Designed miniproteins, single chains, continued (3). Designs and how they scored, part 83

Each design is a single chain, and the fold is of that chain. pLDDT is the mean over its residues in the fold that is shown.

## One batch from the design tools (miniprotein)

Design m10874
Fold by ESMFold2-Fast:
Structure m10874 (fold): chain A 102 residues (1-102)
Amino acid sequence: SSSSVELASLLTISSGLYFNRRVLETRPELVEQVKAEAKNELQQLIDLLSKYSDNPEFSKIRDQLEEILAKLDSYSREELIAALDKAIEMVNEAFKLIVKML
């Protein structure tokens, strides 16, 4: 089903976010590179969730991700770690919502 493709994409995005968070913890000098990659991952996630734009739970997740994306360039390293943790939580919530629809 189409939903299985979305679930696979969410897992890929989640993996990328976890990797970038790990890079930020072990290589703090790469904060600007992590910001650039995180922007791409967050945009991919927002675009993916656009399929579910009529569902208020997905709209709430998208709004939170869009807020993170809008503020990303201004984030300190610590704020970026917190934002990546929040984005990972949002991916997990979206995954659960899609699974419940199957």
Scores: mean pLDDT 86

Design m10875
Fold by ESMFold2-Fast:
Structure m10875 (fold): chain A 110 residues (1-110)
Amino acid sequence: SVEEKIKELVDKLFSDESFRNSLSPEQQKILTKELAFEILKKLVLEQKSVPEVAIELDVPSSLVSFLVKEAAKLLTGKEFETTAEALLALHEYFKTPISPELLKFLLNSL
């Protein structure tokens, strides 16, 4: 299932020394495996935007953006400048539908 793949990705992220060392002290206090799973689940399976997930989970949008970029980097080996491109890479990897907001952003960028 996609949920199991997200759990595997979260476990891989938290096992990665480079990822752990990239966390700020503030991020390290807040970002648990459980929170990371909920963030990615809401973005990937529930098609929520970064601001929607940040509000719903009461976390900084910068933390959500950071996690999306790090997750996409781990999966692709590529650095992402924008959160939207990183989120698109996650949807492509999990074969999940993209949100209407992300689709609109992509269409307006053509």
Scores: mean pLDDT 81

Design m10876
Fold by ESMFold2-Fast:
Structure m10876 (fold): chain A 86 residues (1-86)
Amino acid sequence: MIKIDPELVRQVAAARSVEELEALPGVKRLGEITVKDADGERTLVFFGIYSLDEEGKPVELAGVALYDATRDQVLGFLPPELIKAL
């Protein structure tokens, strides 16, 4: 089971911009990909969600949030092992 602060998960899911996600403690931009579908091109941004130590430093990658920068919404969460899956 992915161990992430429940409040951090709620804040990630509620985010509506890249800037909101990058402002959250333990959230780091990993990269982006442009996908093409029937509705055109969409930019998907991958954000790593890290467990923090007692000093607030990233210790372990607990999950990855998938953010749609074209529609300004979080699409879901992936286990860190699936970071290369689309």
Scores: mean pLDDT 72

Design m10877
Fold by ESMFold2-Fast:
Structure m10877 (fold): chain A 78 residues (1-78)
Amino acid sequence: SEKNKKILEAMKEILESVKSDPESLKKAEEHIKKAVEYYQKGDLEGMKEHLEKAAESAPEENKEKAKEAAEKMYEAAK
């Protein structure tokens, strides 16, 4: 679906914002996985909390981009 395509594209943007730092990437991947699990069970609040934690895992220089991508993924899920 178009909705799923937008969610996947935003998820890629979050990963792009963290990929240069292995520790940030690992933490973001763990939180994105949990966000997707909450989304699959219809828990948008759980999804939002873990997307925020994924964005907070980004290196300082990329935190704003990560937050924008996380918000985009959440908005696509609504």
Scores: mean pLDDT 86

Design m10878
Fold by ESMFold2-Fast:
Structure m10878 (fold): chain A 100 residues (1-100)
Amino acid sequence: MTIEELRARLEKDPNDVYAWLELAFLHAQRGDLPSAARYLLKALDLDPTDVRFNLSIAELLHRLGLGQFTIELWILAAEEKPIPQDLLDAIRAALRALAA
């Protein structure tokens, strides 16, 4: 899937968390870490409580150099628990710093 295809998909459904996560992965793969961080922030703003995304979020944070959060997210994914608000706030702050 190309960036243009994902962008067209998001123009039709801006609440597609999978499309935002895939867009973040593609930008991280290209070394565009600020864009990847912005797209991951969008995904987290749409549904921070969906446990199905915890592994994808952990992988993205690792690729963004934010590996300090990955172990906690892997544990939460294994326990099928949502990201606690304090951890989510810390992740968002780190992502905003990268997106600047």
Scores: mean pLDDT 81

Design m10879
Fold by ESMFold2-Fast:
Structure m10879 (fold): chain A 83 residues (1-83)
Amino acid sequence: SLKELEEQAYQAGYNGDVAKLQEVLQSAKTPEERIRLAQAALKGAQEAIAANPDNPEVVRKANEVKGVALSFQHQAEKELRAQ
């Protein structure tokens, strides 16, 4: 379900798991779903940074996941504008 995918995207974002995030984002059926999943991952990554501001490895992984999520969000937004 989309709710389960949103939870997985959030957890991938929080854990800095790029491979899992890509898997979840690629499983989305519509651009709207991909935007929602990307936003869940961004929230997870932001919360990881907030919880671990002095841990450079957590911050690095969170920023990497944010980059991936933003890239997928931008592509999905372009698809919506083309409609």
Scores: mean pLDDT 89

Design m10880
Fold by ESMFold2-Fast:
Structure m10880 (fold): chain A 100 residues (1-100)
Amino acid sequence: SIDEILKEAIEKIKKILEEFKEKFPQYRDLIDEFIEKLEEVLNSDLPIGEKLKKISDILVELENKLLDKAKSDEEKEEIIKTFDKINEVLGEAIEKIDEL
């Protein structure tokens, strides 16, 4: 189902963010705040297209906030790499939903 595909994508994204938190514990509270926002959208009664748009916007906001806080080029590189993986997961979920 569409809801199962989206739920699986969010669980994968949460795992990626948890791995990032282990490497950068200084961002734990910020990441936890945005995980809560993602779960709130997932559990809402919004149409799927609006859920996908809000999830995308939340992820863009988190990436920008992390990049603004980054203290080194190495840290910025790890943020970009992490969000490339997240965007791949979300893109795969969108493709699966469009094939239904």
Scores: mean pLDDT 88

Design m10881
Fold by ESMFold2-Fast:
Structure m10881 (fold): chain A 69 residues (1-69)
Amino acid sequence: MKEEIDKEVEASIYFLKGAIADILGDYETAAKWYEKAAESGLTVAYQNAADAYRKAGDTEKAEEWEKKA
């Protein structure tokens, strides 16, 4: 059987951490958590990472992650 805790669950946890940081206005931290979520297989997190980097003022990183979305 598949593992109880898999990469999809891990990605969801990273996404939630990113969402919490985003709500708190810590866009740099939010971007890093969304980045980890996307790398763990959560495709929607690529766009969230790009948006968070843009809010943080890192337009180069935002463009990089937007191209992966």
Scores: mean pLDDT 79

Design m10882
Fold by ESMFold2-Fast:
Structure m10882 (fold): chain A 102 residues (1-102)
Amino acid sequence: MAAELKRLQEELERLSAAPESAENRARGAELARRYRELFLEELARKARERGNLKLAKFIEELRKAQSAEEILAIQERNPLSEEEEKELEKIAEEILKEMEKA
């Protein structure tokens, strides 16, 4: 998982440096969606490993969202506490560190 996330991140960075075209915009959007889906999947998995089933459920709902509007609606329905936000940040940090090692 970490190696695939790193590959997608590197591809997105290369595309951001490329000249703008309809093809590059479409590919960038596709890669960004794939990166988000895999990152959220890994976040949910690690949240479950930590025993935080509520946080894992919230992350899985975000994964099913197909638009920015749906993401905002999910966040509004499921406001995170400061403690839950800190746990999410720690899990995200772990994933980023695993990507660096990949």
Scores: mean pLDDT 80

Design m10883
Fold by ESMFold2-Fast:
Structure m10883 (fold): chain A 55 residues (1-55)
Amino acid sequence: GAAEEAAARALAAGRAGDAETADRWGSLAVILYEQEGRTDLAREVAAAVRALTRG
């Protein structure tokens, strides 16, 4: 779905070193997962994007 697609794009951008694109798609994925009630997946995406863009 849209949340999974946004998460995949965020992780791909983060791995490529594009922190701006990773944060943008990651923020969208978090919002979409939270709206679906998938709070654990929202937290997982946020943590993964943070690790890729700041570690």
Scores: mean pLDDT 86

Design m10884
Fold by ESMFold2-Fast:
Structure m10884 (fold): chain A 120 residues (1-120)
Amino acid sequence: SSEEIEEEAKKLLEEAKKYLDEIQDIIEKAIDKNKPLSEEEQKKILELVKKVYEIVKKLVELAKKSKDEELREKIIHDARLIVEQLKKLIETMKLNNIPVPKEIEELLEEMEKLVEELEK
């Protein structure tokens, strides 16, 4: 039902926000200390980005299943906000000379492609 899709999408958006906030905290703490990310911090960011990617995939599938146009557009918009927030975090890393793993760049490109296909 549309109500079940809406509740699942809301839960996924809240989970994505939590993971993005965790990534931001790791980046901001590294910047504040003027130190490179540790190997553990780099692995944690990659783990969190992979979790965000899984959420974006699920939001895309929920949007495709939604027969309610207003709900579909809301889910697409929310998925776009997630991708844009992650892009800003990656740009913050680059501006502060924090190395971005190629796998993170590739996951972001895949997320952008998924959301762009829905926006057509």
Scores: mean pLDDT 89

Design m10885
Fold by ESMFold2-Fast:
Structure m10885 (fold): chain A 64 residues (1-64)
Amino acid sequence: MIATAVVQADGSGSATLEDGNEASVHLSPDLKEATVVDRVTGEVYFGKVVGQEGNTFTIEAERF
């Protein structure tokens, strides 16, 4: 799964998942990894940051 997240200075952010569900995103302090939590299902995904442009991060997470 690829998610595009907008992240605040504290590492917390949000994304819309491929199924349309809203997710909470938390970046690691090194900005290389992310935890993605589906707000609808409560499922947790672990991913890597594969792109960054300003406060927008592209995250490649494990498929459900």
Scores: mean pLDDT 77

Design m10886
Fold by ESMFold2-Fast:
Structure m10886 (fold): chain A 75 residues (1-75)
Amino acid sequence: SIRDELLQLMRLLSIGGAVTTARRAIGTGRPSAIERARQVLQDAIADAQRLIAETDDPRLIQQAQALIAEAQKLL
């Protein structure tokens, strides 16, 4: 349904925002910020994997896989 599609898009947006925030935190070079960013990235990977398992939309799967790859490169 349109509602389910919107909720999945909102989840994808939230995951992307978390990865972006973590990347910025790592960019500061601060050890405590990097440690917290690693936790955020691990949570983002888990959330993206759950989204892939719950959706049949190939575009959402592709975008979630891209976010997993980006997050893994930052770890």
Scores: mean pLDDT 87

Design m10887
Fold by ESMFold2-Fast:
Structure m10887 (fold): chain A 76 residues (1-76)
Amino acid sequence: MDELVTQTYTFTVPKEKADEVIAKAKKEVEELNKLKEEGKKLKVGEDEAYVVDAEIKSEDIGDNVKITVTVTVLIS
């Protein structure tokens, strides 16, 4: 059975580090979206999956920035 799985990663970093961390996370999200665009499978443990969506959000929370990366895959 094909299963849609969403994994969310959330981390909080000081504003002085936020630009560096966001840039790295954006690059990883771009690589995941490239796999989606090329129709390539990603290995997830013992299973293979297609990337359905990958996104990054950032929120300013005072002296820190909350960064959320959400990845949705279709396991077959």
Scores: mean pLDDT 79

Design m10888
Fold by ESMFold2-Fast:
Structure m10888 (fold): chain A 72 residues (1-72)
Amino acid sequence: MKKEEEEIAKMLGTTVEEIRNLSKQTKDNLYKVLRLAKEKKEYDIGEGVMAVVYGVEKTVQKIKKQKQLKLK
């Protein structure tokens, strides 16, 4: 359901549109972490793990978007 996208967006301080633009793999990982956090009642840890997963993809996208130093 779209509700999981909204919950993840709120926890990460971003928008549902940003979540939709993530890779399928990253979205699947975020859903798994959200569900595990709810099951184990470890919301602080779950939020932290989701932030890391999201941050890694954003960092990789930013690095790829910027020209890396080519030897020359």
Scores: mean pLDDT 73

Design m10889
Fold by ESMFold2-Fast:
Structure m10889 (fold): chain A 61 residues (1-61)
Amino acid sequence: SEALRRAAEQAAAGGASAAYSAAGMVKKDLGEEHGLRLAEAIAEAGASEEATRAAFQAAKR
């Protein structure tokens, strides 16, 4: 969970493109449930509305 928190903070800081890429990669490698968990963590890390939306879109595609 420390690794998840770090990844979420890094993705949140990188904006919509970083958030989309991070959540999409996790979804591809580990499945939709894990992608959605990262998207939720990105939102909790204080990401912008655009970055949060991008993360959830990538996790659900």
Scores: mean pLDDT 83

Design m10890
Fold by ESMFold2-Fast:
Structure m10890 (fold): chain A 81 residues (1-81)
Amino acid sequence: SLLEIAEREEREARELIEEARRLAKQGKFDEAASILESLGLFDEAKKVREAKSVEEALEIIEKAEKRVRQRFDEARRILSR
């Protein structure tokens, strides 16, 4: 079903967010930002590239994860109608 596909896509997006966190912890902000861009999170990706510390980059990635969750929550609501 489309709902099961949405749940799988959400899981895969979550795994990509965790990979972005791993790269950010290593100071690889450009690589972390590229992952966020692949998820369509262009504003968050730009902020990660401009981050002055690992802590700042991780805070931005946390906000990116929240936006991904909101997108999938909305998709589930639409598909459940």
Scores: mean pLDDT 82

Design m10891
Fold by ESMFold2-Fast:
Structure m10891 (fold): chain A 82 residues (1-82)
Amino acid sequence: AEEERFRELYRNDREAAREFVVEAARNADLSEEELRAFVASAEANVEKVKEELEKRGASEEEWFEFELQLDIVAVFRERLAA
């Protein structure tokens, strides 16, 4: 399954895991409306999540997960601009 593949990559090759997430986001079967909703929701929460991670001294793994979320948002914005 996609989630199993991602977990395997994340454990062994974080750069490949990041590329996997980007490709999955690029190929996700989502409408323009769904993409807009995802981006708007994520952008509304980005600063709050970042502050929370900074405030509690989040782990490298937690920061990596946050960066993956930003990559997904960037891909969705790119899809909306194209």
Scores: mean pLDDT 77

Design m10892
Fold by ESMFold2-Fast:
Parts: structure tokens; C-alpha cells; sequence
Structure m10892 (fold): chain A 82 residues (1-82)
């Protein structure tokens, strides 16, 4: 999917390799309808600290809005740079 490819490229540029592998899988599962946002956040909570959960929740929300067609990939990039 072109949407997933753009997410992969964006994550690789803006987050660590560890965050990339974690977030890309989560967003792919969400996009394919395999997991809800709540289920993804529960899984993330098992592997990152409480401070990192807040960051992860923010990233997940931005990319989920992009996958749902609510915002552009450029809007995601701009939000992450601010």
C-alpha cells in the first residue's frame, strides 16, 4: 500500500530504528483492521515506559488520522517537526 510505504519512509527518517519497527507494525495492524487503537496502545504499554507511551500515543494518533484520510502525510511530518 502507498499509504504504508509513506509511513515507513517517514518513520525511518524521524524516529529510531526500535521505534520504527514498533510503530510500523502497530500502524499496519490498525490499517489492515487486525487491531483497534486501544489494542495497539495496550501492546505498546508492555514494551515502552510511561513517558514513551505518551509519545507513542501521539505518533499513533497522527499516523492513524493519515491512514483514515483525515490529514496528509505532510501534516504528519510538520506536526512531528514542531
Amino acid sequence: SEALKKIEETLKKLVSKEEYELFYKALKDYYEGKKSQLEILKELRKVVSEEEVERASFLLQLFSLYLDGAISIQEVIDALKK
Scores: mean pLDDT 76

Design m10893
Fold by ESMFold2-Fast:
Structure m10893 (fold): chain A 87 residues (1-87)
Amino acid sequence: MEITPEQLATLKRAIEAGERLAVRLYFEGKTEEAQRVADLIKKLANGEATDEEVDELARLLGFSDEEREKIRAAVQALKASGKPLPL
């Protein structure tokens, strides 16, 4: 199954938001939280994120339930493709 351009854009936006959050947490001295966010976005980009990890990232980013479900669907599509996120 091919990942749609909309799903790809959803994953890219989540990763970019996660990267910005990780940088902010790092400069606030919250190094463990920054590392956790970095680990979550890496798993997301590799199609390795579980539904629980997607939920954790969405909560940390302040995403809505609708945005969370879109990210979950996009991650499942990426997993089905068998390829990492094309950057």
Scores: mean pLDDT 80

Design m10894
Fold by ESMFold2-Fast:
Structure m10894 (fold): chain A 63 residues (1-63)
Amino acid sequence: MEQVLAQVKELAEEAVARNESEEEALDYVERAVATRFPDASEAARQQLVQYAKKVVRELYQQR
């Protein structure tokens, strides 16, 4: 689980770096999580998306 959370954090950081707005970065992580973890259950993917969105929001608050 810790390795998966680290990968999700990297995706959130990439989303912030590649997109100009918080809204665009949030949309990016939703799509990226679905692509990166296709074998995960819907419930697990939802939890990973929520975590990624939390990281994205925290990164934008630090600006």
Scores: mean pLDDT 77

Design m10895
Fold by ESMFold2-Fast:
Structure m10895 (fold): chain A 97 residues (1-97)
Amino acid sequence: MEEERKKILEQIRKALEAGNIDEFVDLLVKALEEGKLTPEDLRELLRWIRENATPEQLKALVDKLRERIAKAPDPTSPAVRELGLLAGALEEWLEKQ
């Protein structure tokens, strides 16, 4: 399971590095829905995004996360709540640049 978790995080990071925001969000949502990411993994991912994403990529990512949340069939699910927290943290950081 540890190797699988690291592989998922690597795939998520590679999607953002390639500028593929759709793939990034799809991989993240799937991993959260499957319970494959820990709160520590999410904190590390958030830090990595802040250090490696451009302001333009951050804006696109926030918009896509908000779109995915709005289309979610269950807005109270843990996965949707985590996406909301991530989007909010990225929005706050983007405004402080």
Scores: mean pLDDT 79

Design m10896
Fold by ESMFold2-Fast:
Structure m10896 (fold): chain A 70 residues (1-70)
Amino acid sequence: SGLEGAIRGLEAAVASGDQSLAATAAGEGAKWLAEQGVIDEETARRIIELGMSGRGVEAAREALELAREA
């Protein structure tokens, strides 16, 4: 499923420890979760902004937690 794919991608991003890669994964994941109605647009924007601030792994971790609770 799309959700399982998103979870796998976010898990890999967190495991990488790469802030830039994790920021991209978090942004894509948060946008997709909002499009599916799993999170609201405000939450997705917060995660994207967190990733853009150099906290990509933290952003990916937050997106992963929200995806797992879906």
Scores: mean pLDDT 86

Design m10897
Fold by ESMFold2-Fast:
Formats: structure tokens, sequence, C-alpha cells
Structure m10897 (fold): chain A 82 residues (1-82)
């Protein structure tokens, strides 16, 4: 269940078009990752970081880039603490 929630939150983050959508999806993804075992959380966070980093590089909107960068920092914390 937590894995499915993490996958859904990641997809919503990748599909997000506004700062609020990015922040909500990021918050939900972090909550789902917190419920996973450390090994699984690290792998999902690493995949999320790669895909979100690509979205940030392709984004021309500064506010969206900042929101995506905050998400990447949150994923880096999960990876470091897993």
Amino acid sequence: NAVAEAERALQELLDAKTVDEINEATHRLIKALDQLDPETAKRVAEEAAERVSKKADETNDLDLQIALSVALIAFAVVIATS
C-alpha cells in the first residue's frame, strides 16, 4: 500500500503544473517513503530524485524550479538517512 501511494505521489509530482501541486505531491511522497523499510525508501527516493531532476532541468518557470529543488533536497535527506 505505501509503495503504491509513493508511486502515485511521484506520478502526481511529475504531472504537476503549479507550485501548490508540486508541494502537495512532495509532501504525500515523503509521508509514503517514511512508511517504507529503509532499503525500499532509498530506492524509491533515488528514482524520484532522477525523474524530478529531469523535470526541473526541462522547466523554464523559476517558481516551479525552486519547488522541484526543495523536493530534491527532501529526497536527498531520505536517501542519506535510509
Scores: mean pLDDT 86

Design m10898
Fold by ESMFold2-Fast:
Structure m10898 (fold): chain A 88 residues (1-88)
Amino acid sequence: IEEVKEALERLREKIRRLVEAVQAKDDATAIELMKEIDKEASSLSPLVQKGIAQAVLEAVLLAPTKTVEEAVEEAEKYALELVKKLLE
C-alpha cells in the first residue's frame, strides 16, 4: 500500500496534466501522458502497476465532471481502495 501511495505521489503531476488534457479535449497530449505513466509504472511491482492503472482510468472518467484537484484526489482514493481489496 505504501509503495502504491508513493508511486501515485510521484506521478501526481502527470495525472494532473492528464486530467487537464482530457478536459481540454487534447487527445494527443492525453495519449502521450498515458504512455509516459505506463512506461514509469512498467518498472514497478504488479500490485503498484494495477494501482497506477486504476488511478489513470478513474482520472480520465472523472475529468469531465470534476475539478482537476477533485479528479486527482478521487482517482488516488479509488486506486488505493482497489489495492487494499487485492491484499484481502
Scores: mean pLDDT 81

Design m10899
Fold by ESMFold2-Fast:
Structure m10899 (fold): chain A 91 residues (1-91)
Amino acid sequence: SAEEEAAALAKKRELAEELRREAERLARERGLPEEVVELVGRLAASTDGEEQERLADELKKRASEEELEAALAALEEAVRRYREEFEAAMA
């Protein structure tokens, strides 16, 4: 039903927000500048390929090589955590 679809979409949005917060937290723990932290969070929560490409390009433009490596590590850890949390929530 439309109500069930709306509930599923709301849960997906909640998990995306949690993923964004986790990615930002991990990026901050790695000592990344707030500008890079914000881009990492947005990239982690994005489900649009074109938006992901734009955010990734901006990240590469704004971050040093070392900051980019740390940002990618934070994203990878956040995505891993999100997948585990999603699987646990759907069990």
Scores: mean pLDDT 79

Design m10900
Fold by ESMFold2-Fast:
Structure m10900 (fold): chain A 69 residues (1-69)
Amino acid sequence: SLEEAKAQLRALMDQAAAGTPAQFQQLLQQAQQLVDDFARTGSPDDARQLTGVAQREAGRAAAVLAARA
């Protein structure tokens, strides 16, 4: 479901925020894969919503990682 996909994206980005820059890039790739897989099987509107969540959560995780440096 869309809500399950959103929850999984948040979990991936929480891990990214707590990790190294290399781990951040790997988890960002996993998040992109999740969005792409969902877009292939879901509606365009749901895919757009999930992309927005992914971008927002990735930005948040990047800011947290930067603040730790």
Scores: mean pLDDT 81

Design m10901
Fold by ESMFold2-Fast:
Structure m10901 (fold): chain A 101 residues (1-101)
Amino acid sequence: SSEEETLRQIERVMTEMLIVTTSEINQGNYDVAVETAEKGAEEIIELAKKLSPEQQKKVKDSLSDLLHYIAGLLREKGAYEAAERVLEIEEKAKKELDEII
């Protein structure tokens, strides 16, 4: 179905976001990790507009968890400014998804 295809696209974006941000953080490329998180979150929000309210809530929770995890990885490296930027992306994403739901 169209919804199943959209959910598969969201899963691919989330997986790519996790792999790329983890790799970039391990290399010390914190700005690239933040940019990757921001672009991924924006793409997921646009895809989520095509979903039912029930699936939008699940995507909101999953995206929030992923962004919070990425912020935690940055904090462990002492990249506090980058971590705060990712937490701001999380807050913005939650607000945008709440407006759709």
Scores: mean pLDDT 91

Design m10902
Fold by ESMFold2-Fast:
Structure m10902 (fold): chain A 60 residues (1-60)
Amino acid sequence: DVKKRIELLEKQKEKLEEQYDKKIAEFRKINPSTAEDWEKTKEEALKLQEKQIEELRKEA
């Protein structure tokens, strides 16, 4: 089902965001510049995942 695929991708996106948030929080305490770089990487990764989810939703 397309719905099940969307749910799986949404869960994967949430897990990915949690992983990046953890890294960003850790780096922010020791190197704020590195934390900002990870934040940008997170945004790009989440945008790619989001686009895939949006395309599947359009098919539903």
Scores: mean pLDDT 81

Design m10903
Fold by ESMFold2-Fast:
Structure m10903 (fold): chain A 82 residues (1-82)
Amino acid sequence: MAEEAVREAQLAIEAARAGDAERAAEHLGEAVALLIGALTGEEPDPAAKRTAEALARALAEAGDWERVVALAQGVIDLVRTG
């Protein structure tokens, strides 16, 4: 789960840099759900996925692509330092 969260977060960064809001949202949502699952020892959280997807879409639509990248990088950092 933890390395899958890193993979999804990296894909979210690539999508955000390409200006693809839907792919960035999908991958960030999956990354957050996988991260929470890894931290809690549970399966990926669908509610956390939906919330992260909504946040990523809202930030991308506002033009704040740097925040989308920063959120995805935060997932990577938490996996690699925790």
Scores: mean pLDDT 83

Design m10904
Fold by ESMFold2-Fast:
Structure m10904 (fold): chain A 82 residues (1-82)
Amino acid sequence: MLEELIRELEERKEKSEPEVATLLDHAIELLKEAYENKESDPLKFEMLLGVLDLIAAVLKTILKDEESAELIRRAAEELRKA
């Protein structure tokens, strides 16, 4: 259900403060890029997932947005499964 998780992130981005919204925008783009590269470039796929983990950590620990961090973590997990 990657499409639904991306939609939830887009909805949260619209309701978020500019700092959080910027990180969510980056996370959404990285999720889409990871999906496109999953089969064709496994190394790039893993690197993109690593950046997503970093964004989730920043959202959780610095910006204290645990819900956005969890959505990003779940989206990355869905990408690994598919």
Scores: mean pLDDT 84

Design m10905
Fold by ESMFold2-Fast:
Structure m10905 (fold): chain A 104 residues (1-104)
Amino acid sequence: KVTVSPRVVQAGGTVTITGEYPGADGVIIELVQPDGREFGLGGATPEGGAGHPQDPRVTVSGSGDKATVTISGARPEDTGLYRAVGARADGSVERSEPVELTVS
């Protein structure tokens, strides 16, 4: 499951995006683009780490079955659909329904 808090924020504000799949070995948070392409923001993964080195506004923390991405200094281009992806050691992968973030 994915949560975005707040779902509406003014430019310059802070947004927390949390992805959680109880019992998963890793969780990644993705931005879903209009074409359905996914862009990984980061998370805790079974394969060890995801980060966003190209965007210092984005910080990532996680504990396996829960990942949290914090965007500080939100920009209008951060507006979009966000999704959590949970992975298990058996190779199964689950994707959440996307949740919309609006930055004004």
Scores: mean pLDDT 70

Design m10906
Fold by ESMFold2-Fast:
Structure m10906 (fold): chain A 80 residues (1-80)
Amino acid sequence: SEEEELAKEVSKKVGELIEETEKKLLENKDDPEKQKEIAEEYLKKLQAIRDELKAKGYDDLAEQVDEFIENFKKQSEEYL
């Protein structure tokens, strides 16, 4: 189905985004200001994915991405 194909594309895109973000954070481990910028960019990209899914009517997938956003915010609240 179109939703199943989109779910695979979203999973791949989110996975690639996680790997890219983790790499950037490791490359900037001694630069807290840069790490903050990287984390903020990551959140913006996740929010864009969520908003796109919601706009297309894939509310369940958008909710899953929103849970990822909320979890990341809670984990990074002390450091952002």
Scores: mean pLDDT 79

Design m10907
Fold by ESMFold2-Fast:
Structure m10907 (fold): chain A 70 residues (1-70)
Amino acid sequence: VQEVIDYLKDLIENIENLPVYVAKMRLIAAKTEYYVLLRQGVVISPEQQAEFEELVEEVEKKIKEKEAQE
């Protein structure tokens, strides 16, 4: 789970340097991995879930801002 969170943090750091479609693909990959972990029965703390949701929201907001430029 921490690896997915770290991946989203790295995506946020580099998002300005990525094309919109690449940022969208990376977000989808992170979401997919998170849900695969849930399906496999990995226990995720409420704190980790909240952090994941906040990071996803931030990435989606930045993608929307980039789309307004394209």
Scores: mean pLDDT 78

Design m10908
Fold by ESMFold2-Fast:
Structure m10908 (fold): chain A 70 residues (1-70)
Amino acid sequence: SAIDALLAAGRYEEAAMLAAYEFLVKGTGSPEALARALEAAGRQAEAAGDLATAKRSFELAERIRRKYGL
């Protein structure tokens, strides 16, 4: 998928934005894909020392998983 291609390319923020658009706006995506993209973005931010962005990404991913029973 386009999301998986963006994740493989290290374009985690774009992957998360696309996953959010497909799931929340178009209704064609999955909450699992959104949670995975947010988790990948969080891990990259953490590795870069951007702890504030990492925290927000992980909190959003956990909220999505909890809301959709993942």
Scores: mean pLDDT 84

